# Designed miniproteins, single chains, continued (4), part 100

Each design is a single chain, and the fold is of that chain. pLDDT is the mean over its residues in the fold that is shown.

## One batch from the design tools (miniprotein)

Design m15462
Fold by ESMFold2-Fast:
Structure m15462 (fold): chain A 65 residues (1-65)
Amino acid sequence: SELEELARQIRRALEREGIKNVRVEVRDGELIVTADVETDAQKLRAMGVAFYEGRKAGVKVRFVT
């Protein structure tokens, strides 16, 4: 599905930023991103990437820490 493809794209984008243990789940038409972040700066960067990709595709993204 389009959501599953977007989930894979977001996971890869976050992995390219050096973010570890990235999981992206499809839930009720939304994407739930979970990842291990070490600092507030890394968290903001991760959230920015995930939200940017979601917004570009018109899909709601939620980041869980």
Scores: mean pLDDT 83

Design m15463
Fold by ESMFold2-Fast:
Structure m15463 (fold): chain A 68 residues (1-68)
Amino acid sequence: MKYYNPDEIYILDTSGLTDEQIERIKEYAKKNNIKLHLLGPLVEKLPDEEAVRITRAVVRGEEFELPT
């Protein structure tokens, strides 16, 4: 995991998201044939600030790079 891909959504930290928001993201991914990854355990590799920013970038559809 190294780069944001619009056809693949990576959510590293779900603590800031409601169950409804997560379900809407899943629904949107299925509707648009986008592969969704919920990567909660991987946040332990990231500084908290980076995990939050990456999650927000995914929700906004912004480009980002995931650390290796």
Scores: mean pLDDT 55

Design m15464
Fold by ESMFold2-Fast:
Structure m15464 (fold): chain A 90 residues (1-90)
Amino acid sequence: SEFEKLVEELKKLADEYAKTGDKETLEKALELFKEALELAMEVLSQEQQLELKKIYDEFLEKFNETKDPKEAAKVLKEAAERVLKLYKES
């Protein structure tokens, strides 16, 4: 699926960010995450949209607490996998 490919590309960029600490790589990964959230919102029910908002809010809290690129990448990948699971259930 196109959505699964987007999430896999995001995970690859997150892994690259974990290794390099390159801000531009992080910005690209976050842009793909935003695209994944927007695509999910178009197909999700109202109840699933509330779960997506919860995933995003939990992501922001954890991401803002990260102190290094490896932790930030892990948090981003975990959030992206939760969005993918929710999308597949729709």
Scores: mean pLDDT 86

Design m15465
Fold by ESMFold2-Fast:
Structure m15465 (fold): chain A 93 residues (1-93)
Amino acid sequence: ALAALEAELEALRRRAEELARQAEELRDSDPLKAAQYAQQLAAVFDRMRALVAQLPPSAERDAQLAQLDTGIRSAQAAADRLRKIAAGETLPV
């Protein structure tokens, strides 16, 4: 049912918000663990993308898919950046 799919998307959205918060909170104290949370965030966005693709075709669905694609790339970039910080690499500002 559409309502069940929307409920699952809401649960995944809350999980994504929690993973993003954990990555941010641990960024300076444990960048390797922060990178792991950022990588998990990318996986959650990928799952959300698969569910959104099952919604009825609409401009809103297409916009959500584009936002999720951006979110996946952003989370992966954050994970890469945090791994470099954990390895002691100096990043450009």
Scores: mean pLDDT 85

Design m15466
Fold by ESMFold2-Fast:
Structure m15466 (fold): chain A 82 residues (1-82)
Amino acid sequence: SLEDVVGEILRAAQEKAAAAGRDTLTKEEVYEILDRFADKLPPEFRAAAREEIDRLMKEQGSDTLTLAQVAEALIRALERVR
């Protein structure tokens, strides 16, 4: 399911942050992870996820996201494609 793929994305994000010795990810790192799952994601979800990530970062004036913020962006993207 799309929810299962979102779970895999969040796991990949956690692993990426842990491997880098931090608890945050750059926008580029999150986009790279989304691109790794592109074949399993509807194009409309991928577009919505990128838009929600960009919006969240712009609103917060941040160049990085916590894992909780990545999860929030992906959940909002899921709500948009229903």
Scores: mean pLDDT 83

Design m15467
Fold by ESMFold2-Fast:
Structure m15467 (fold): chain A 55 residues (1-55)
Amino acid sequence: SVFEEAERIYEQLKRQGVPERERFPQVYRSLLAQGYSRDEAGQAVNHVARREVEK
């Protein structure tokens, strides 16, 4: 799913040492490059962000 793909890309960027502020934009761009819509990519990035910053 787009959510699983976003999580995979985010974790890969995190392991590569990409700064947190750059990870979400790169996940979004990668999903768009794979053919996901802006809405699907945005929802998936929001999902990953909530998992990372949830209280």
Scores: mean pLDDT 82

Design m15468
Fold by ESMFold2-Fast:
Structure m15468 (fold): chain A 85 residues (1-85)
Amino acid sequence: SVEEARELLKKGEEIYELWLKDKEKAKEKIEEAKKDEKYKSVAEGAELLIEGSKVYKEKGEEARQLSVEALEKAAEVAEEIKEER
């Protein structure tokens, strides 16, 4: 149990390090790990984390752009209000 947990942790760390350095190699490592029943759950978990991270980044950029546009509009309204004084 403890030894199995250590092996799964090492596999997860290996995939994580590859994901940071080379996303394509990380994907290949995940597919290899999925072929081994012992590592299948760790590999599937890593795949979900990578996909979730990508979706978060894409939506984060869109949310950032909307925030910038909202701030620019607020600045325009503030300027118009100052002109009325």
Scores: mean pLDDT 66

Design m15469
Fold by ESMFold2-Fast:
Structure m15469 (fold): chain A 78 residues (1-78)
Amino acid sequence: MEAEKEKLEQIRERAAGLVRDGLLTAADDPSVRPQVEQGLQDMADRTKGKLEEAFRRGREEGRRAAAEEIARRRAAAA
């Protein structure tokens, strides 16, 4: 049971990092945005049960982190 909780936390953290990095890459190069969005959808479709919930939380965390970083970059450029 402890190993399962540890693995779910790792999945959440990994998903947050991958989503953040993908969205930041798409922000720097809009031409890859459709491929990034497709990859995120493919990952979501592969997760089920407790993995789905962990991935969903990670994805939401990653999207917020990417949005904040993009906003920060825009503020610094303006």
Scores: mean pLDDT 74

Design m15470
Fold by ESMFold2-Fast:
Structure m15470 (fold): chain A 88 residues (1-88)
Amino acid sequence: MMEERAEELERALEEDPLDPELAYEAARLAAEAFGYSPEAAELYGRAAGLYAEARRAEEVEGDAERAAALRAEALRLHAEAVALVKEE
């Protein structure tokens, strides 16, 4: 069940909040649960994963330039997802 899986992913993210794969899966599952298309859900998931990578690059690696680039790409994917949802 999507609801049960979402709770499981939230719990896993509490243990590793900077895991980009968990962030991707949680965001994609949430978008699918809200009735977004698979394409829009994929874009939301990818954006969430990139935000997690950006935080890791900044907070763990100290790479502000890489973090900025990852956030810019995440924002672009999020905007594409929003545009796609507005067409549905």
Scores: mean pLDDT 76

Design m15471
Fold by ESMFold2-Fast:
Structure m15471 (fold): chain A 86 residues (1-86)
Amino acid sequence: ATTTITSVYDNGKKITVVVKATTGATTTTYEIEVYVDGKKAAELTLTVDKATKELSEEDEKAALEFEKILKAEGMDKATLVSVKVE
């Protein structure tokens, strides 16, 4: 089963965040893409263990770097405009 969540934010630029969640037997994989005014700014893939809800050390490091990119793009000052779930 795969769910795609598309969120659009506005901070003077259009920021689109696409999260694709794929649920397996033991893990959930999240594929996250961020677009700023239609141009891909960042991407992140995380695999979460369903029992422990923990990330690998590599994924934790990647998530921290991704958060820095989002903050640099002004996500902390952006207003949520729309959310679509598919």
Scores: mean pLDDT 80

Design m15472
Fold by ESMFold2-Fast:
Parts: sequence; structure tokens; C-alpha cells
Structure m15472 (fold): chain A 55 residues (1-55)
Amino acid sequence: SEKELMKKILELWKKTNAPIEVYEDKNVVYNKSTKVYINLETGEVSLDPDPSKLV
């Protein structure tokens, strides 16, 4: 499922010590190193640095 894939990606970022920020209430993770937002429910990816656009 998409959620399983997203969990794998999140673990990869943690293993590489990437600077990440998790927005649990929005089900989104932002990786500052790659400048990518990922929706943990849908797998949708955005390069936009503004997490408010994902609500």
C-alpha cells in the first residue's frame, strides 16, 4: 500500500540522517535536504516548501 511505501521512505531518510520534519496532524513529511513534501496517506509529492498548501 502507499502507506507502507511512505514508511519505507521515511525510514530511509532517518537512516541517512536527513533533516526531516514530520507533520503528524497533516500526515505529511518534509525533507529539507531534498526540499520535498510527501503526503503519507496518498503518496503525493510536492516541491513547495509551504506545508499549509497541503491542508
Scores: mean pLDDT 71

Design m15473
Fold by ESMFold2-Fast:
Structure m15473 (fold): chain A 74 residues (1-74)
Amino acid sequence: SDAEIARLEAEGRALVDEYVAAVQDPAASPAEKAEAELEWARRFQALLEQMETIDPERASQIAVGLVDELHARL
């Protein structure tokens, strides 16, 4: 459904925001940044799997967009 895929896309954007904030925090230790990376990967994988069950083509496009945004902000 359009509403469901939009919700998952919004969750994906929130994950990117959380991860960028965590790794750009000058007070965070290397261990805390590594944990943030692992958590982002786990949660992103779960969202991708959910999106793929709804619409694999849109899931792929959204995933690429989120990863591109993440790379652009790092």
Scores: mean pLDDT 86

Design m15474
Fold by ESMFold2-Fast:
Structure m15474 (fold): chain A 77 residues (1-77)
Amino acid sequence: MEIEADSPELEAAVRQAVAGLEETLGMKVKKAKGTRDPETGQVTLEIEGEVDGKKYKFTATVDADGTGLSGTKPVKL
């Protein structure tokens, strides 16, 4: 699994989000990227993985206060 993040703190947050998604969706995550908006503090997670041998892309956003997670519907690749 490849993880990209601008800081060790953000990398840890991405790893935790990935673990939650793998448990909840049964997805095998192959790549995850975390990007923090410097103006809002909002974190955007871009996750690529597979379910039942099929590849999907999932995008999720974490609010600057760190408690909210919202995401888009997974898109088949």
Scores: mean pLDDT 70

Design m15475
Fold by ESMFold2-Fast:
Structure m15475 (fold): chain A 69 residues (1-69)
Amino acid sequence: VTEEAARAAVDIADVDGDGTLTLEEAVRAGRLLGLDPEVVREALRKFDKAGDGKLTKEEAVAALLAAAA
């Protein structure tokens, strides 16, 4: 998975354009990239430092890249 692909998937999942993604939206982005939902959920938990169930686009991209590694 490339950073370009991860950003594209995040942009597709961010349908409200608020610059944040819910965990469900980020998991959907991961599935578009062919990633295992369980691995994606673990990565998202690591990057959700606030514990609010929301991530910035940058945090979501980083989590997806970590899940793909």
Scores: mean pLDDT 74

Design m15476
Fold by ESMFold2-Fast:
Structure m15476 (fold): chain A 93 residues (1-93)
Amino acid sequence: MRERLEELAERLVELAREIQKAAAEKYGADPSKATGAAEALREKLESLRDDPEKLLEAMREALEEVIKAAEELERPDLVKEAEELREELESLE
C-alpha cells in the first residue's frame, strides 16, 4: 500500500508539471512560476510521506486543482489522466 501511494504521488506531481507546462505554452506564463508550483507540491507530498492519511488527503486536494486546471486548459487527455489517478487513489481507501 505505501509503495503504491508513493507511486501515485509521483504521478500526481508529474501531471502537475504537465499542467504547468501546458499553461505556459497556452498563455505565455512565466516558466519559473509554473515549475515552482509543481515543486512545492512535490515537497509537500514528500513531507507527508510518513503520514499516509494526511498524504492521501493532500493528494486528493491537489488532484481536484489539477483536474480543474486541465479543464480550463481544454486538455481532455490531462483530465482523463487525473480522473484515472483519482480512481486509483480512491481504491486505496
Scores: mean pLDDT 76

Design m15477
Fold by ESMFold2-Fast:
Structure m15477 (fold): chain A 83 residues (1-83)
Amino acid sequence: MEKKELSERILEATKRTVEEIKKYIEENKLSDEEFEQILEGIKRAKEWVEKHKDEIEKEYYEEILKILEELEKFVKEKKEELK
């Protein structure tokens, strides 16, 4: 897979997964434990992206991390709202 094609696929997969997670959180009453599991998943995704930084085009890398950081903020805010 070419670097550009790989970068495009990772970005599109990230966008889809983020929207699915947001929808799941909005449609379900989650426990604190379930929120922590989602946050751990986001942390692992960010670590994976950092590990593969040299294999991802810079523009796509920056957008992917921004999307993951925005998701992490959303999840943390939703966790606090449901207390």
Scores: mean pLDDT 82

Design m15478
Fold by ESMFold2-Fast:
Structure m15478 (fold): chain A 60 residues (1-60)
Amino acid sequence: TTTITVPKSALTAFLGLPSSASAAAIAAKLKAVLEAMGVAVKSVTVTLSGSTATITVTTA
């Protein structure tokens, strides 16, 4: 399991999402991108707090 904290604006821009994107939308897009890169992902959790996003990724 890996946990990282990043600016929400940088994360949404990186994933091609609008700045208004929900935590669920960000988590779903990030999981799809990781799986497309061949990463075996069990779960992705995103928590938004102001301008900050905390991401927890669990791999198989």
Scores: mean pLDDT 79

Design m15479
Fold by ESMFold2-Fast:
Structure m15479 (fold): chain A 59 residues (1-59)
Amino acid sequence: EEEERLKRLEEYIKQLEENGKANPFMKFLADQIRSRLENPEAIKKAKEDYLNELKKKLE
C-alpha cells in the first residue's frame, strides 16, 4: 500500500521534472515514505498502538 503510494509519487515527480517543474516538497514526501518502508519496525509499532486504541473503544 505505501509502496504503491511511493510509486505513484515517484511517477508524478518524474513527470514534473520532464516538464521543468521540479517540486522539492514532493521529493521530500517520497523520501519520507521510503524511510518508513525501510524501517518496518517503527511502522509495526505505530500500527499496534493504533490497533490497541481502537480495541479500547470497542472492547
Scores: mean pLDDT 70

Design m15480
Fold by ESMFold2-Fast:
Structure m15480 (fold): chain A 58 residues (1-58)
Amino acid sequence: DPLGEGLGALRWYLETKKPPIPNSKSKEYIKDKDSDFQFPKEVTGLEGDFVTPEALEK
């Protein structure tokens, strides 16, 4: 459900001001916590699972 995932990710960003991270990029985020993740890119590139930054810190 790419559209549903996009809407959820957008809502998450608007509420928390934190970009949602695609599951496939979670390891990359661990190395670069303040990466240049752009929310429009995340919404546009939806094709898989998203995780919140909080989940990556676990």
Scores: mean pLDDT 49

Design m15481
Fold by ESMFold2-Fast:
Structure m15481 (fold): chain A 80 residues (1-80)
Amino acid sequence: SDKKVTVVVKTATGVEVEEELTIEEAKYKLEILEDKAKEFGYSYTITNEKTGEVVTDLEEAKELLETAEDGDVVTIELKK
């Protein structure tokens, strides 16, 4: 069975979307969100809600996902 995390995306407009993803799917979603953040001039933070770890760099975010446990909640917050 693939390890899964709950990814919560919080937009700059206050919308929240939750999705259960495998680690590979979550990494791909991060790459897409980082690309969109650059396109629109937004910053972003990634938080593992269980550990309290917060990162702002794509490579550190990928490491955070690799070390996540099954069922962990990871929040991606987009800021203007």
Scores: mean pLDDT 82

Design m15482
Fold by ESMFold2-Fast:
Structure m15482 (fold): chain A 68 residues (1-68)
Amino acid sequence: MSEAEKRRLAEALLAEAIRDLRENRETLSPQQLAQVLANFRAWLAENEVDPAVAAELLGRLEAEIAAL
């Protein structure tokens, strides 16, 4: 898989996670929020996404969680 393809897939997963978080913000527990972050981090590591890109995308997800 190309680096551009990895980034595109990661961005798509991030967008879906953010949408789901916003739609379900009133029902999500702190444990579920931590699991969403952990799952995304694991996916980035498993797919060998560039560390700088992974840090950027994780930071964006963390910011969205903080803004809920």
Scores: mean pLDDT 82

Design m15483
Fold by ESMFold2-Fast:
Structure m15483 (fold): chain A 82 residues (1-82)
Amino acid sequence: SMEEIDAAVAAMNAVRAGDPQAVAEYEKTYPGLVATFAALLSPEVVEKILPALSRETAQSILRLARDLGREEVAAVVEKYLA
């Protein structure tokens, strides 16, 4: 639906900005979208937003990063979850 597309774009923009508060707000409604877009970020931005996210979302980011071969992002999330 158009609403789902608009939500995806908004979530993507918030995640790309690396604003922990904005990302945490979108996680409440769209945790899967937040996890998907976060897995595509640089390791430094992922490390910055991780403390604002739930452990469940962090685990989803880890799975997605591994599936995408983004080893540096996967390593950052693994260290956070340990």
Scores: mean pLDDT 83

Design m15484
Fold by ESMFold2-Fast:
Structure m15484 (fold): chain A 62 residues (1-62)
Amino acid sequence: KKKLEEEALKLIDELIEYAKKQGNESGIDNLRLSKEKVKEANEEGLEEAVQSAKEAIKDKIG
């Protein structure tokens, strides 16, 4: 669980940096809330979150 939590938080941080460059303050706030939810998620939820974030980063950051 700890490793998955660290990976999910790293990926969300990368999305926050991307949102910052786009000037999307609402996106930054939403991603901050997602970090809190990651800390409360079960192991399966964390695995799904990591996979979804990886796909989003690949699509948006390239």
Scores: mean pLDDT 68

Design m15485
Fold by ESMFold2-Fast:
Structure m15485 (fold): chain A 95 residues (1-95)
Amino acid sequence: DISKRAKELLEKIKEEAEEVEEKMSEESREAVRAAVEEVLPEADKLYEEGIKDERKVAELLARAARLAAERLRELGDEEGAEIMERIAKILEESI
């Protein structure tokens, strides 16, 4: 069940970010949300079409994490950026 596995991947991403999330500024949290929102329409389309490709879901999530890292660096949140880059690498290695 791809939608279930995509949720499990998102849950692992949330767990990885959770330790610094409480210390993140509101601007950093908003940057992460904005990055996720940029890729959600593509993820939603995959789910609606019943695409059984976990690799494609991981690719989209890795892209969101990379985008979030870039935005966090622009805000001066190097720790948050490093965590997002680590999450992206984990997703890329799952492909």
Scores: mean pLDDT 67

Design m15486
Fold by ESMFold2-Fast:
Structure m15486 (fold): chain A 64 residues (1-64)
Amino acid sequence: SRLEELIRRIFELKEKLPHLDQQQKQQAVNEITALSLEAVAIALDENLSQETVDKIRERVKKKL
């Protein structure tokens, strides 16, 4: 799903953060923020339960 894709991309960016320079870190943080806002908007629009969101998050964490 789109929400699962967004969560996976956020985790990929977080893993890269320690290896980025200051400028790249700021850009990555901005991207993480934008992706997080999109994920929240999707969850609100689709009336997704917190349980559903948590299950997707756990699944993505296990794959990474």
Scores: mean pLDDT 73

Design m15487
Fold by ESMFold2-Fast:
Structure m15487 (fold): chain A 59 residues (1-59)
Amino acid sequence: MDIEIAGYIIKTFRSTGDISGSLKKAAKVFGISVDEARKIYEKAISDEDFYFKAMQVAD
């Protein structure tokens, strides 16, 4: 679940350039809070293995 959410945030952010909008959209789509979406994104950018797996799901 977290890896799919991270992939969605990364993909949306890369396409829009809007991190705030990407977090809000992910929170709405996955039924989580914006704060929880931000924590998942922060984990993805701090953990290279998690980031690469999230990017593979986003493809």
Scores: mean pLDDT 79

Design m15488
Fold by ESMFold2-Fast:
Structure m15488 (fold): chain A 96 residues (1-96)
Amino acid sequence: MLEEIRKEAEEKAKELAEEAKKAGFSEEEVELLYIESEIQAILGLLYEEGKLDEEMVEELVEELKKKLKEKGLWTEEREKLLEEVKEALIEYLRKQ
């Protein structure tokens, strides 16, 4: 299941990144969009399947941070935004 979700998320992220590239986005913007949309798609697919929990949200956010750091795309602004998004997702899951 998780491997299938990751593969589907990767395919969706690649499609979105190709569209952005055709729209004239920079190589850096396309790479950022690819990385972010892949993790977002994994979160969304897990949520739709009823398999997303707080631990998975934390793990996927950490994976996103690692990928952004490896590509030199990590900034203090993105760190703050990701922490806010993580907290919002966890709160949302607790209300369901």
Scores: mean pLDDT 80

Design m15489
Fold by ESMFold2-Fast:
Structure m15489 (fold): chain A 74 residues (1-74)
Amino acid sequence: AYAERVRADPRDVDAWTALGREYLAAGDLARAEEALKAALTQDPRHAEALRLGGEVNRRLGREEAAERMFAAAE
């Protein structure tokens, strides 16, 4: 599972992004935010992580942050 992958390699951007997607799908916004923050710390331009981070920020009521992340994903 992705949680095991990020424990084995904390620099695995794709695993952090996938973990963030899974938490977002489950409605766990706090864990989704932490996972996507870890992904973007390794690769600030990762398009999928930016799109998912935008969705997390929108659901947390952070509209300006969400719009910036969606724009950066393009």
Scores: mean pLDDT 85

Design m15490
Fold by ESMFold2-Fast:
Structure m15490 (fold): chain A 99 residues (1-99)
Amino acid sequence: SELEELIRKAREHLAQARRALAAGDLAAARRHLDEAIRHIEEAAKFLSGKVKLEVEIEIGMALLSLAVGKVVGDEREGLERALEQLEKALEIIEKALKE
């Protein structure tokens, strides 16, 4: 399905972001997180009710983590927190699809 393809692409980008962070490539990590956010936002359009709200909250928290990291000069911490929040968003979607 289109939703499953969006989830797959988001997971691939989160995996690439994690590898980039491990390599110290913050610019590559940011590009992959931006792509993951795009795919998760599209996936959220297929959701409703509490699940949609929980996913949108995690996306918002990820965007806030990226903004805060840039402002306080700890871009790595911001990227790491955003990655964790986006992984949580995907877990919420995947759990809902099993039920």
Scores: mean pLDDT 89

Design m15491
Fold by ESMFold2-Fast:
Structure m15491 (fold): chain A 68 residues (1-68)
Amino acid sequence: GGAEAGKAAVELANSGAKEIRLTGSSGQVAVVPGDNPAAAALLAIGLGLNGEKTITVEAGDEKRTFPG
């Protein structure tokens, strides 16, 4: 769910990522600065609540996909 995507976004931000990109399966995209992991987590949860079937978290060359 969005909670797992949010956890991954926080982990990537804490690893020094300058930017976190969140993409829902519907094509919704949110981009968050890596110095604001709380915003990345909240937006990932929001994508899950909005009914996204998958949420993709990207930071630099890292890419992870989770159920929505």
Scores: mean pLDDT 83

Design m15492
Fold by ESMFold2-Fast:
Structure m15492 (fold): chain A 75 residues (1-75)
Amino acid sequence: SNNDQRRIQRIRTGIDMITQSIDDLSSSDLSPSQKQNLIDNYISIVNSYRQQAQQLNDSSSVQQSTDNIQRLQDL
C-alpha cells in the first residue's frame, strides 16, 4: 500500500541518518561514559527500526540494522 511504501522510505531514511551518527561516534573524541550513553541510545533506536523493517518485510533494512547493532557493540 502507499502507506507501507511511505513507512519503508521513512525507515530507510532513519537508518541512513543513524548510520551517519554511528560513523561520527566511531571517530569522536568523547569520554568512555559519554560514548557508552550514545551507544545504548543508538542501539535502542536501531532496534526500533529493525522491528519496523521486519513487520514491513524490508529485508535490506533488517540487515543494515543488524549490521549497525554489531558495529555499535564493537565500539
Scores: mean pLDDT 89

Design m15493
Fold by ESMFold2-Fast:
Structure m15493 (fold): chain A 80 residues (1-80)
Amino acid sequence: KLKEIQKKLSEGRKLIANADLLEREAQALVAQARAQAAADPSKQSEYQAVEAQAQELLEQARKMKELGLKMIDEAEKELK
């Protein structure tokens, strides 16, 4: 029982940590792409592709974080 709850907590925390890393990376990519496009407007279409990829990563990160939070919440309720 405790081992299963501990595994669920560990997996949930890993999902949240990985989601936070993806979110930070995606936000950095968006910021960098926008800064580069602002410096060179002729490359806006090139950097729009990077922004689109970053938005996909943000969506994945959000879903992973929600799953991780749910796993932790469920595991905590099982400990009560």
Scores: mean pLDDT 81

Design m15494
Fold by ESMFold2-Fast:
Structure m15494 (fold): chain A 68 residues (1-68)
Amino acid sequence: VAEEARRAAELIETMLKLGESGSTVAEALLRMADQSKDPEAAEALRELARIAEKSIEEALRRARELAE
């Protein structure tokens, strides 16, 4: 979970800097969830994807909290 959260935070931060939309960030997080072998990490990534559709900055904040 923490490792996937760290990778998610890095991905979200990079995409935010590139000016990507919340929907594009959410799609990337869902692909990461599908590739996860940890069901708890996969569900956390799906939750981050839902948040990213509404606010990329809030998704980044939550991913950083999960990585700690």
Scores: mean pLDDT 81

Design m15495
Fold by ESMFold2-Fast:
Structure m15495 (fold): chain A 84 residues (1-84)
Amino acid sequence: MKVTVTSGGLTVEIEVEEAPGSKLIKVKNLGDKPVTIPLGNPSKTKSLVITDLKTGEKEVIPPGGGTSVTVPAGGERELLLEEV
């Protein structure tokens, strides 16, 4: 699934691929300014592990928690989300 969001001259493409127990999210910022995207864990029982596939950095979001991902101007982030 691919979704394009435009607002105030900012254009962001979000692509989501689903697999059992995981989601791959690719975000491209086609604009000239950084964009911050909120990510929430809606689960009441499972933590969400977010892995940046370019850097290998991991963040653990507890049930009902959230974080924010900043995509630099003209850049992209590729995130693997796993419920554990």
Scores: mean pLDDT 77

Design m15496
Fold by ESMFold2-Fast:
Structure m15496 (fold): chain A 94 residues (1-94)
Amino acid sequence: SREEALAEANRLGTEGVRKIDELRAQGKTKEANRVKAEVAERIADLFEKLGDYETAVTAYRLAAKYYEQSGDTEKAERFRKRANEAREKLKQKL
């Protein structure tokens, strides 16, 4: 399932880059940042399910950053909390 998660993360990243580039070309910076956040969230969820809390923490932090930059303060706060929860799980695993 780790190989499958890496393949899915690659697919999400490739599709995300295409959508982000299209939105940027249209000057839709907030919408582009929302797509970045959604991709980071999905990648974080994949790696958290695998117990890869190090990758999940990084990806949840990126999701929070990009949701904040998209103007979605509620989701930014949610994913800051999820990053902290994943960090606590990482401490328990170490």
Scores: mean pLDDT 87

Design m15497
Fold by ESMFold2-Fast:
Structure m15497 (fold): chain A 68 residues (1-68)
Amino acid sequence: SVVDEFRALLEEGLAAGLSEEELIARAEAFMKRVQAERPEEAADPAVQRELLGLVHEALERIAARRAA
């Protein structure tokens, strides 16, 4: 699913030690690709809500790394 692919992308970025800026850039590139290849899923409000939740979780994990 789009959600599972996005989760894997974010987990890979976090494991690689990507910055907030780098993670956001990768997320944007992914969303452009999904919009081109799978526009119905990109337009699904349930999918959008799940992807937003994953971004928030990833940003919190980066913030926790900075605070440590």
Scores: mean pLDDT 82

Design m15498
Fold by ESMFold2-Fast:
Structure m15498 (fold): chain A 110 residues (1-110)
Amino acid sequence: LLGKRFLEESIEEAKKALEKGDYQTAARALSNAARILAVLLKNGDLTPEEGARYAEELGELVSKLYEKDPRLKPAFEEVQKAAEAFRNGDLDTAAEELEKASEILDEIVK
């Protein structure tokens, strides 16, 4: 329950940062969202359908950020792989790909 709230707050922060053109804050917020989503999946706190929906929303936001910074292409690809893994019912792979996306996003803001 609290984890879902933190996930939604991180997604909202990313959306607001993107609207303002603050791409560094957007990347950090998306990194946090991907990491929280991976943790919720590993703990069984999300259904596959909920996880797929969040991964698709993250993919859309990372795609918008990637249009401005080509260095984010690998992060976008990992989020797309996570969404595909959710559709296939492979939650462990989905969590792993989300963790990779989080690491790539975090490295770009450092």
Scores: mean pLDDT 83

